# Designed miniproteins, single chains, continued (4), part 39

Each design is a single chain, and the fold is of that chain. pLDDT is the mean over its residues in the fold that is shown.

## One batch from the design tools (miniprotein)

Design m13320
Fold by ESMFold2-Fast:
Structure m13320 (fold): chain A 100 residues (1-100)
Amino acid sequence: SLRADAVEILSRVLPPEAVAELSRLPLPVLLLAALAAAEYYGLEHPALPELRERLEAEKDTIRPEDLARAAEILTRAGHAEVAVLMETEYGIYLLKEVLG
């Protein structure tokens, strides 16, 4: 499953407690966190294109509070740069929607 693939990616760089907290969030937010971590750390995973496709389809369902919660979890785990990249990537998705 995409959730299992995202958890596998996150488990390569985050402590188990942070992965457990992120895995309780809605799927689009978990996918966004996994994609941001993969990009920041240069991680390769065969599921990355499918995670990206699912996120593009569901990005508009991401609630600001869930995004903020993911950023808090990443920052507390010592991965604030991943949190910033995650928020930046989400902002780019919104800009592409508005600008064409």
Scores: mean pLDDT 82

Design m13321
Fold by ESMFold2-Fast:
Structure m13321 (fold): chain A 76 residues (1-76)
Amino acid sequence: SQSQQLAQQGRQLFDQGNYQDSIRLYTQAYQLGIQNGDPNFTIGGILRQLSRALRRLGDFSRSDQVQQLADDILRS
């Protein structure tokens, strides 16, 4: 899906240390995944990657909030 392609691009940027662009792509992947009704495992996986990228930029508050959302979605 397009959401998975965006998440893969976000992962590539994350692996290169480009956390700002990684966050942008993971956020777009999340929004598109919700819009398209992607499975909870797909959405939760994207959010876990987003949380990790936020943590690398020192945004611990947003990272924790996104991680909690991912955990809640993955339990449903």
Scores: mean pLDDT 88

Design m13322
Fold by ESMFold2-Fast:
Structure m13322 (fold): chain A 92 residues (1-92)
Amino acid sequence: MSAEELAEAVAAGAAAMPGVLRAEARAVSETRLEVTVLAPSVEEAEKVAEELKEWLRRVGDVEGEVLSAEVEPVPGTKEARVRLEVAIAPAA
């Protein structure tokens, strides 16, 4: 599986999670993904972040290592953004 295919799978899986308003993922290199999720509140964003960390350990043909996870309030709204940086290794 390519990093781009894994990013598409991650975005689809994250969008299916309860409490997720929108999800996107991008391959920034062959060994890194950025995942961004929008949640209706900071509390829901924290729950989604923990669920994403557990799910990313089991996604596809590779296991992800979460390098960073940030929860940021979206200014002017009650919504919060979850941003994860994930290290991946291609299957040998």
Scores: mean pLDDT 74

Design m13323
Fold by ESMFold2-Fast:
Structure m13323 (fold): chain A 86 residues (1-86)
Amino acid sequence: MLETAKAILREAFERALELKEKGELTDEAMQAIIAEARARGAAAGLPADVITLVGRVIADYMMKLKKGEEVTLEELEARLEEALAA
């Protein structure tokens, strides 16, 4: 479960960063990245709560990127792990 969630988070991180560098990180692109991450999570059999948390971490990351803030993959993985802790 956690490794699958981290893999989805990493793919979304890399895609968002690529689009940001190209100047193509639009609101539509951000929604598409979130939708794709949620679909991948569902296809992989992740619980709905985990899919929701992954989507939230991705959305927050992309908003920070849009504002010009730098966020590392390690920081995002740590935030996901904290959010999944019972």
Scores: mean pLDDT 82

Design m13324
Fold by ESMFold2-Fast:
Structure m13324 (fold): chain A 97 residues (1-97)
Amino acid sequence: MEEEKELLERAEELKEEALESKDPEVQLKAAEEIIKLAEEAIRKGMSPEVVIKLAEMALELAMEAMRLSEGDLELILRAIGLALRAIGLIFEAELKK
């Protein structure tokens, strides 16, 4: 549906900009925003496929931020927390299919 396409396009733009920044804090903020979009998609009863794609984008950003965080325990822990939230959303969406 149009609303689902708009959400996915916005998330993809956030992901691309954050990855190009090479800044783990920017990547973590983008991952948090995309997780919020995935939670909104669940709340609105959107397709499980949309939720999974959004959560996968957030997971990719969290993992890249963790890789770039070299020795910053605060950033690493935030990245792990976001990755776990994204994985949880993927499992929740799969169960609803």
Scores: mean pLDDT 85

Design m13325
Fold by ESMFold2-Fast:
Structure m13325 (fold): chain A 75 residues (1-75)
Amino acid sequence: GLDEFRRLLDELVDKGDYELALNSARVAAQSTPLTPEQRAAVDKHLAEAEKAIQEGNREAFRKALDAMVDALRAG
């Protein structure tokens, strides 16, 4: 479920596997049927996660991934 997926993302972030965490999030977003509103929210949070990686901000990255998972859950 989404709670297990969120735990996986947190574990990857804690290990410093940011690229794998971001790619796993992208795959989940592409594999999940979403409303247009959910898609916009997910895409926004994925962009925030990409920016956080570029800035080296692990906690902003985690927060963006958490927000993305919450957007996936809202359907």
Scores: mean pLDDT 84

Design m13326
Fold by ESMFold2-Fast:
Structure m13326 (fold): chain A 100 residues (1-100)
Amino acid sequence: DVEIKEAILRMHMHALLQSILAEAQRTLPPDVARQIADIIAATLAQMRAAKSLDEQMDIFVSAMQQIIALLRAEGKHHLADVVEQQVQELKQLYDQIKKS
């Protein structure tokens, strides 16, 4: 059921972005939290404007790579590892959709 899997993938991408935003605002220095918030806001706007799941996934992955790099630069290696694992799980779901 490709349509349901696509909806689930989109929901999980949005949920991960919102969870990262909340965690960043709670635990990171204000300047870094703002930088992550700006990346997430731009990413959500770009994903909304995207015309395909492929474009949304490319935008999402690019944003996640930027956020993971910032988290590692701040010494938040455990949080970066958790985010990286969740991104890999979403990539696996995306690959299943593409094979269907």
Scores: mean pLDDT 88

Design m13327
Fold by ESMFold2-Fast:
Structure m13327 (fold): chain A 85 residues (1-85)
Amino acid sequence: VEEEALEIAKQGPSKAASLITAVALRLVGTLLDLEYFPEEITPEEARRDVEWARAVIDALTKAGYEVPESVRRLLEELERKVEEM
């Protein structure tokens, strides 16, 4: 995941922006599922989304891109909720 994300990010700012958008959408979706449909999401699925998002954010940072604070806050929020499961 991290290596694939790094290769995509290295292709340029447009691809990096697409990865940032993908991370934001995944994190928002999982947070909404945990709030409104907690019976339809497993703790393991939520943890996998956290691990995936961290790997992509790390790859983006390693490629020299700044990830918006709003996206990092979404990750922190999901991490907190997953720890409570």
Scores: mean pLDDT 80

Design m13328
Fold by ESMFold2-Fast:
Structure m13328 (fold): chain A 68 residues (1-68)
Amino acid sequence: MEPVTLEIPVPREWADEVARAVRATPGVLDVRVEDVSDDEALVTVTAEDQEAAFAAARAARRAVERLR
């Protein structure tokens, strides 16, 4: 299957926790964190397929909701 890439904007202070949750998702091949501004970061995820990409997106959303 073709790898799927998705980008998840998050507050910088939550970026490390979100990246950890995404990395723990089966089928995630790579996770990168880029600082966009002082307050915002972009978490870029490469997943082996669409199922893994959706699972990673759900993991990221749950991490964000827990950090509020």
Scores: mean pLDDT 80

Design m13329
Fold by ESMFold2-Fast:
Parts: sequence; structure tokens; C-alpha cells
Structure m13329 (fold): chain A 72 residues (1-72)
Amino acid sequence: GAAERAALRAEAEALIAEARRAFEQGDYDTAVALLERAERVAVRLVALYGDTSVAERIREFRERLRAEGIEL
């Protein structure tokens, strides 16, 4: 239901925020691992609810990582 979708979205948002902090600190291995965890939540959101909001945010973060020359 809506509560479960909101909980998954909140989990993914928290993982993305932690990945951004790790990236800004130069901890790229941690940033990539957290981003991969967020991607698993995004896949579940799409499969269960058709919700692409998290997938779009991850795409934007990946574009930033590519612009910085970081291999994913």
C-alpha cells in the first residue's frame, strides 16, 4: 500500500544521502556500495508500484559520478 511505498522511498532516499556524503568524503567504494543498495530498492519500487522517482534520482547521481571520471 501507500505506507509501504513511502517506507521504501524513504529507505532509498537515506541510502542516496549516505552515498552522497561518502562520495564528498572521497570514499568511493562506500558510495558505490550504498548506491547499489539504493538501486535494489528502486527496482522494487518500480516492480511493486510503478514508482520511478528513486530510479531517476540514482540516474542523476550516476551522471555526476561519470562526470567526475569515477567508474561504477
Scores: mean pLDDT 83

Design m13330
Fold by ESMFold2-Fast:
Structure m13330 (fold): chain A 88 residues (1-88)
Amino acid sequence: TQVAEELERLAREAREAGERGDMEKLEEIVKRGVELLGSVDPELADVLRDHVAGVKAAGLDPREMGESVAEVLRAGAEAVRRREEEQQ
């Protein structure tokens, strides 16, 4: 789906933004990722929010945030693809 493809793209962009230390871009990606994940699985949106909150509480390393966000977004894309396969 377009949603799964967009989540995969956002996951790649999150890692790249984290490597650059681009916190403004990471916050933008998180906001979009929460919207997309929430449209598919509200629990995945909550997981993304919790991961972001945890990274911020741990001193906010942009690289760690980018990697954590990318992992949740990639898991979301996989969940979307699995649901499409299950619906025949």
Scores: mean pLDDT 80

Design m13331
Fold by ESMFold2-Fast:
Structure m13331 (fold): chain A 54 residues (1-54)
Amino acid sequence: SPEKLNALKELRDALVDAGIDFETANKAAKAVEAQGLSVDQLKEAVAIVKKNAA
């Protein structure tokens, strides 16, 4: 779904902003996608990454 794709991109971008390289961040986002997480679970993951990136 568009919401799920956007949440996955936001997760990847949050990981990059946290100092993780793009290839590693993209692989992590794909691994999370493969687990079948919901949009809400993906948003929670983004929030956790952003909180711990400071």
Scores: mean pLDDT 80

Design m13332
Fold by ESMFold2-Fast:
Structure m13332 (fold): chain A 95 residues (1-95)
Amino acid sequence: DLDELLRLLMENREVAIKYFKKEIESLKKHFPDNPVFQELQKIYEKLIEALENGDEEAVRKHLEELVDFLSRLSGRTRAEIVRSLKLKLEYEIKK
């Protein structure tokens, strides 16, 4: 669930920041001129800033924005997006 994902992000802020920076770099490389993916980049940038500041309220807000955006973009449910993000972050933490 979203609260579990938020806790995982807040407990592992450095790993989460590195992961989202990698996502931004991937979007810039593969979709440099796509306005939809430029919007996604801005969401990741806001989330990174909130994580760097340790601002849990801002992290929650931008995480909800990210989950909503990815759900709309992919046609997947919000629950599926949350589960996918959690699995990716758990993988990055275990490296």
Scores: mean pLDDT 89

Design m13333
Fold by ESMFold2-Fast:
Structure m13333 (fold): chain A 94 residues (1-94)
Amino acid sequence: VKDYPALLAYAVEQALEKYTPDAKRYRVRIELEEPIPGIDATEVEVEAREYKGWLVGRVHGPADGAALIRPDGSALVEIDGQEFRGRVVEREEL
């Protein structure tokens, strides 16, 4: 099934517009299991909103991306249609 990018985008839109319009915002640092090709970064910063214990948001950096952070701190990051796995190392409420 090739629907990973569309599913992540859908989850972000659903969380932000339908379920959590007044959700708290967080700046989250995620350590990636593998570096991002072309920029060799192993960490990304994400601005995210809470949705039922999950955090969903956008990558802040040289590449556009989206992130889904699970309640256990494991993260899924999508950049330029590629999926990266990671873990939250820092979380700050905005």
Scores: mean pLDDT 70

Design m13334
Fold by ESMFold2-Fast:
Structure m13334 (fold): chain A 96 residues (1-96)
Amino acid sequence: ITLTVLLYARLALSRAEKILGELQKLADEGNKTAQAAIPRVQAAIDELRTIINELEEKIKKGEKLSVQEADEIVSRIDGLMAEVNALLAQAKADAA
């Protein structure tokens, strides 16, 4: 469970970083929605990195996530990714 959640978090981070790159390109092209979205996506990436660091520390200490803890972390990751995807969709809509 703990390793599966860690891999899920790492995949989410990779996707969020790719979305940040797409937003940075749109922002450089003058997209105001993308410019406003970048700090929010960076905050989401920072939170994903915190989750990954906390999971890696638990693994190093031999600590295991309960099913409830795993579900809470996955829900948190899903919420961050929903926000990040929504911000990209809004920026792309404004780009025509």
Scores: mean pLDDT 84

Design m13335
Fold by ESMFold2-Fast:
Structure m13335 (fold): chain A 93 residues (1-93)
Amino acid sequence: SARKEELEKLAEYWATNRVPIEEVEEAIKENPELVPLAARKALELQLANSTSLTPAQKEMAAALRELIDEILEKKVSVEEIPAVVEEKAEALA
């Protein structure tokens, strides 16, 4: 439980401080359990701040939720997660 709280705080730090994607990818490789927490936290932050999401924000929220579902279903291996995140981020840019 304490470990999970530490990982959630780290995910919030990454979201708040605009940490480069490459640094996030390195951390994920060392702590693959962190990806679902980071993705969920990002989605929760987007949903909490918005009764009026832009179309781009709605697409990003949907993509993040789909990624979480894929990770939970084991359709995406942990080693592939950084590449999938980068690909989806580029598609939404």
Scores: mean pLDDT 56

Design m13336
Fold by ESMFold2-Fast:
Structure m13336 (fold): chain A 81 residues (1-81)
Amino acid sequence: SEEELREQIEEILKETEKKVKELVEKGDFESAEKEMLRALAEVLRLLSQIEDPEVREEMEREVNERFRELGKEIKEAEKKR
């Protein structure tokens, strides 16, 4: 169902945010970027299963916003080196 897909996407986003922050704290920016890209690919596969185009577009906007913010955090942390 769409609710199950939304819940799966939210869980992946939360897990990815946690892992990326831990890797950034350790100074492992390469692994942080790889984790983000892996999670993005997984989320895009789940988004493609959403049949309602309006729901898909709304979730895609939310996903893009969260990954953009996460990518910004990685870049800002790397610049402090």
Scores: mean pLDDT 84

Design m13337
Fold by ESMFold2-Fast:
Structure m13337 (fold): chain A 124 residues (1-124)
Amino acid sequence: SDADIAGSALKELRELGASEEVIEELEREFRALGIEPDLSAPVGLHRSYLLTQEIPKEVLIRAVERTARLLNLPEEVLEELLKLVEEGGGLVKVSQAIEELLGERGPLAAAVLEAEVVIELLRS
């Protein structure tokens, strides 16, 4: 269910040490769609969902921009990620790039990107 997908994404973010501010903003975005996240959901459900989806370029661009704003990413990082999307990079390539560019912060930032992509896909 959408609630399970949302709950799966938020649960992983908490395990990766996301701040309460990041969690609260993502919860707000899900609730704005009428989705109450179910935190009892199994881990990785949101990734299974994403693997079944065709992610439009416009969706990925919005998710990257939202991730950069939420995490206050450097302008240079945002520019490099948007360039990769424009060159035909999908979620996997963009996630790899964000991890490489941000080092220790990489896994958390990639997980935020995945959550923002889920939100944009459920928004339509």
Scores: mean pLDDT 87

Design m13338
Fold by ESMFold2-Fast:
Structure m13338 (fold): chain A 63 residues (1-63)
Amino acid sequence: MSVKETANHIIELIKNGKLDEAAVLLEKSDSKTGMAVLFYTAAGEISQKQYSKLMIAVAKLKT
């Protein structure tokens, strides 16, 4: 899966309320995918609040 495809999948998971699944996928992804998700957030695909919840969910996967 390309960086763009993975980032789009993460955004769709967030839009569908599957935040934990989105966090797991992002945690396993390259930094380029994280940058793409941030770019899509800046473009308005998801809210800043949704992005913050995603980052908190990712942090919970790492103690």
Scores: mean pLDDT 81

Design m13339
Fold by ESMFold2-Fast:
Structure m13339 (fold): chain A 93 residues (1-93)
Amino acid sequence: SDELIIRANALLVAASVVRKDGIGEGLYFGSLLSFAMATGKLDEGLELKREAVERALKEKQRLVTEEGLSEDEAQNKVVAKLNKEVEELLKKL
């Protein structure tokens, strides 16, 4: 469904931001347009991306500051978790 696709792509944007590679931005733009055209809910689509990015960055910081992981270890752990969540969402399609 369009809702599962936009949620999956919000998580892919979050992973891209954590990696600092920028590749997720283009994927999200297409999903956002499709979701907005289908539902009229552009603001909700933008909020899904914002929340996913914020949660991913907070978890990375928590792993560094509270768990004592290196920046690279924290990045890899957050990205792996996000990729798993994407796979679970895509299985529901």
Scores: mean pLDDT 80

Design m13340
Fold by ESMFold2-Fast:
Structure m13340 (fold): chain A 98 residues (1-98)
Amino acid sequence: SEEEKIREIARKIREALNLLQDALAKSTDPEDQEALQRAIEHLERAYRAVLEGKYDEAIQHLKEAKELVEQANVDPATKERILKLIDEAIKIVEELKK
């Protein structure tokens, strides 16, 4: 159960990272490139925090990534998908804290 939850968090973060990396590769705006790069860094830190059992730290990094994605100029459908993946990851991390 706990191992399955960690795998599901990892899957959602990996999908969000892939979508963000694709968005970054297509971006021509330096401000958007900076926001997307910072979002990627926060998702990578969130993943490491989950593996280390640092769930509060993981939630903080997921929330920071979410805010950066919301501010970035990304295709609306892609943005919605990334934000949903981050929100779902946060919910599962919160369940691991219980």
Scores: mean pLDDT 89

Design m13341
Fold by ESMFold2-Fast:
Structure m13341 (fold): chain A 55 residues (1-55)
Amino acid sequence: DAYSQQMRQAFMDLIRQRRYDQLRAITRQMSKVSSSASAQQRYDQFQAIMDQLDS
């Protein structure tokens, strides 16, 4: 879906930029998101984490 595609692109960008510490932090935080969460909810959480790490 569109949200999964957006997240995949963001992960690829992090890998390309060699921002492995950010990627690891995001992966750890995302693992805490409920498996029942919708794709949109997961994407919103992903964006919130990215914003926090970039601030």
Scores: mean pLDDT 74

Design m13342
Fold by ESMFold2-Fast:
Formats: sequence, structure tokens, C-alpha cells
Structure m13342 (fold): chain A 84 residues (1-84)
Amino acid sequence: MTPAEQARALHEAFEAAVKAAKMSDDEGEKIVEELRKRATTPAEQAAAEAAESFYKYIKENGDSGLEEVQRALEAARAALAALE
């Protein structure tokens, strides 16, 4: 993957995980499943796998995990913006 593709994949993964964690468990699982169903490119597949991993991390660590992943989302957003 190019650095820009990697930054986009990470941004999508963190954003999906944070969004899923703020929803009910059923709705959160659907968000992750939708990413997996839509993943056709290697970058999309990597994003879907990372989103599932980050969502699991938030569920295991609660509010502290959510805060950490939200911080990572902000960093990924800044990195993506810096890549033009």
C-alpha cells in the first residue's frame, strides 16, 4: 500500500471502531460487518480487519479503550490531511 492508502485505511478503521462502540452491540457489529462486506480491495480488507480489531479492543477496555482509539483517529485524520 502507498502511505496515503495506509493512512486512509487506518482512518476508516479507527472511525468505524469508534462509531460502532458508540452504538448498541447489534448496531456496532453491523457497522463492522458492512465494512467487511464492502471490502473488495486489499486496502479495504485491511481497513475492515483493523476496524474489527479496534472495536474488540474498545469493548475489552471500555471508556479508556474508546478514548485511546479516538486519539488514534484524530492522529490518523491529521496524517491523512498532511498527505494532501
Scores: mean pLDDT 77

Design m13343
Fold by ESMFold2-Fast:
Structure m13343 (fold): chain A 60 residues (1-60)
Amino acid sequence: SYEEEAKKAAQEMFENSKKYTEALKAKNVKGAQEALDKGLEASHRQIEYYRKAVEARKEA
């Protein structure tokens, strides 16, 4: 379901938030940027899946 896909995206967002913080502590600028980019992408997918879930309910 779209809700399950949104849940998976939320997990990816939180995991990349943790990686971002760890990379900053290690002075790993490239790792921090990668984690940030992946986290932002996961955040966008989460919102998109929630919007699709609402649309699916309107079609039912």
Scores: mean pLDDT 81

Design m13344
Fold by ESMFold2-Fast:
Structure m13344 (fold): chain A 79 residues (1-79)
Amino acid sequence: MSYLEQLRAELETLSPEELRAALEQLVGLAEAAVKNNAPKEEVEKILEATRLVIELILEKYPELREFAEEARRRLEELE
C-alpha cells in the first residue's frame, strides 16, 4: 500500500480529540520544516498527511471544522 493509504487507515481509527492533536502536531511540523529549509520531499509528505487529517475531520467531525479551517489557512501561508 502507498504511504498515504496506510496513513489514512491509521487516522480513521483515531478519536476526534486524537485527530485534533494530530492536526496541531502536523501543522507545527510543516511550519518548522519550511522554516528550517527541510528537503522538499519531507515537506511534501507532512503537507499530504496534514491535508488527510483535514479531510477526515471535515468528513466525520463537523464540530471540529474551525480547527480544520485554521490548519488550512496556516498551510496556505506556507505556500
Scores: mean pLDDT 80

Design m13345
Fold by ESMFold2-Fast:
Structure m13345 (fold): chain A 60 residues (1-60)
Amino acid sequence: MLEELLEQFKKAVEEGKLGKAVKIYMEIMKNTDDPEKRAEIRKLLLETMVPATLERIRKR
């Protein structure tokens, strides 16, 4: 279900698993045709992924 995918996406971002988060994001986008929902998820990805990417670089 879409809701379960959103929870998995948030968990992957929190864990710093950027590749997993992107995979889940693509799956959500492929399974939803609602432009409002797609815009909301895209905004969430951009706002959460930027900090996660910086944390990943810092851990290097």
Scores: mean pLDDT 70

Design m13346
Fold by ESMFold2-Fast:
Structure m13346 (fold): chain A 105 residues (1-105)
Amino acid sequence: RRERLREAFEKGVKEGLENPEKMKEDALQFLYDIAFKGKTATEEEVAYYLGMLDGALKAGVVTDSDLKRALFYILTSKNGALYRVLDLLGDESLFLKKIKEKYEK
């Protein structure tokens, strides 16, 4: 289970690095849809889109405003799949660790 989520996350990171602006927007839209449109998502989908955002952040295209939007959507959603992904993968990147700390508070 953890390994499958890690693979999905790493795939997202790669795509975020290769096409950072598009993957940033796709990831932010995904998080918005979970938070406000009742979108049902699998843990693998969550890991993949969080990876996209982490990759885009590493590529330098994620602004402070984008990061605040992402955190707001995650905290607002209270989605069980988001919590489980953050619990299992929270130590895989500094970005995920910071999100997990905010989600658990």
Scores: mean pLDDT 79

Design m13347
Fold by ESMFold2-Fast:
Structure m13347 (fold): chain A 67 residues (1-67)
Amino acid sequence: EELEKLKEEVYKRLDEINATGVKKEFDIRYQKALEEGEEKARELLESYLTMLDNAIKQRKIEEEKKK
């Protein structure tokens, strides 16, 4: 239940950057992590959230420079 909410947050960020291909890779990694345990799945979700937040922030900085 809590993991599903974190997964939805990752999906929202992936949609924001229009990364459909990365979404499929994420689904595969998430499913594999769930097989290893709930804690592994949580660590994966938090890692993706951090990575995606950094990517979104970096993209905004680059867009300001490309003017």
Scores: mean pLDDT 76

Design m13348
Fold by ESMFold2-Fast:
Structure m13348 (fold): chain A 67 residues (1-67)
Amino acid sequence: SRDQLIQQYSEKGKQAGEFNARLFAEENGENDQAKIDKLIEDMSKKGKVVGANGADTLLEERERAAA
């Protein structure tokens, strides 16, 4: 269903955002845990939005193809 696909890609986006935030902090020598936690939160939220929007676009395209 649409909701399941959006949830699935939202969760994958969140995980990708968290991973990228940790990697960015490590590569830039950031060792302030509060700053790392904020970066993880911010990038996780962005990842959720990107994932959800990607799934929504895919579903809209599929609905248009089926019409």
Scores: mean pLDDT 81

Design m13349
Fold by ESMFold2-Fast:
Structure m13349 (fold): chain A 79 residues (1-79)
Amino acid sequence: MSRQELLLAGREALAEARRLIEEARRKGVDPATVERYEAELDALDRGLEAGNAGELSDEEVARLVRQARELAREIRELI
């Protein structure tokens, strides 16, 4: 997978996680839990922007993509 494909995959995973956070909020998931997920999503989003700016290695970008996908999976399993 190219670096650009990794960055795209990460952005898609973050978009899915953001959608799932909004669904969790609508379904009445605990506000503290939602806030924790929002903080994790924001940290991952900043990390992917750093990757896009060339500040991170391919391995670090791949790790962020895996974390973004894991976040989306965790939230999906919660709701």
Scores: mean pLDDT 85

Design m13350
Fold by ESMFold2-Fast:
Structure m13350 (fold): chain A 89 residues (1-89)
Amino acid sequence: MEADREKFLEAARRAQKALDEFIRLYNQRYDSLPKEQQDEVDSLINEALRYRGEAERYYLRGDYVAAAEKFDKVADLLNKGIKILEEAK
């Protein structure tokens, strides 16, 4: 129980950090991206928000393991978007 809760908190913190960095870069660089990369970034954030909603539902049910897995997916998707935004010149 405690170990699962700690993993959940770590996953949630990683997802929040990725979201904060994604928003920062999105505001600075999104308009500089080619259309195809804008569409990819939009797809990644939409999928990340879907997984965030699933993570919240699992957390409310006390399923910390499933919630952590969904937040890990959120972080992975946002980090892919961050990489695209960072490579924008």
Scores: mean pLDDT 87

Design m13351
Fold by ESMFold2-Fast:
Structure m13351 (fold): chain A 95 residues (1-95)
Amino acid sequence: SSATDAANQNINYFLGMGLRHMAVLSGLDIAGRLLRQGRRDEALEVFTTVFNQLLDDETARRAVERFREILTLPDDEAEEALSRLGEELMSQILS
């Protein structure tokens, strides 16, 4: 999708510049938007692409598993859970 393409381009740009927090924010924004549109597979692809580049393999795998669980929740719970996961991952990346 154009949203997924834009997310990947922005993520790669920010990572190339060393702006890891901007890569995270961009990826989470696009993944959240795709989730609200019911585009679950594209949301998962964006999330996976971001965190595979920012975290070690095991930590990224666990983050992706948590996001897959979020994709099964009702919309209101999914939005809250994604916000919380995003805060936790941002804190971990900036530590």
Scores: mean pLDDT 80

Design m13352
Fold by ESMFold2-Fast:
Structure m13352 (fold): chain A 87 residues (1-87)
Amino acid sequence: DEETKKLQEILDELNGENDSEKLLELAVKASVELGIVDELVERLKKGESIEEILKELLEKGDIASAILVKAVVLEAKKKGIELSELG
């Protein structure tokens, strides 16, 4: 499975990485491969807010996905690009 292989490559990079900027880039890459960016973009187009999405993830105990959503939003703002340009 190509997706599983890409996630494993991201995990291997993450385990060896000490730079915070590169860690943010790896978090964004993981979010793309997990479909988080695509789902986030679709939900925003349907009128949901980032705050509503984060609340839902936290309420169901999906802390990891909540962190990845925040990483994606932060990276898009830092680069001055739309979320759709990350995935």
Scores: mean pLDDT 76

Design m13353
Fold by ESMFold2-Fast:
Structure m13353 (fold): chain A 56 residues (1-56)
Amino acid sequence: SMAEIEAEIERMIANALAKKDTIPDDLLLALMYHELSEAFGEEYARRAVERLRAQL
């Protein structure tokens, strides 16, 4: 369901933010886009990357 996809995206964003002091921002954003585009498609990936970027 869309709710389950959004919950997984929230988990992935939180996990990326936990690594922000260890992994460069550009690499975190690129990894997030790649993983989510493969799993859920480009639109979810783009939106998640925008949300992560706003918090970095």
Scores: mean pLDDT 84

Design m13354
Fold by ESMFold2-Fast:
Structure m13354 (fold): chain A 80 residues (1-80)
Amino acid sequence: SALEEAIRDLESALAALEAGDVAAARRGIQDALTLLKQNPDIPGAAEAIEHLERALAALDAGDVAEARRHIKRALEALKS
């Protein structure tokens, strides 16, 4: 499902950040954003989208810790 794929993309993005691979993390976040925007009826999608857009902004600013927090909050919105 789109929900399961978005969760997998975000878990992969977190693993990429732990490995120092910011480019792979950004790609995972962007893939999840695309899935969530195409499936707005997913519970928690709107909240997750806001957090993921903030995660991308944090990566652009070099703030990996802030990006990680926003990805985790997006996952919480999708899993609850």
Scores: mean pLDDT 89

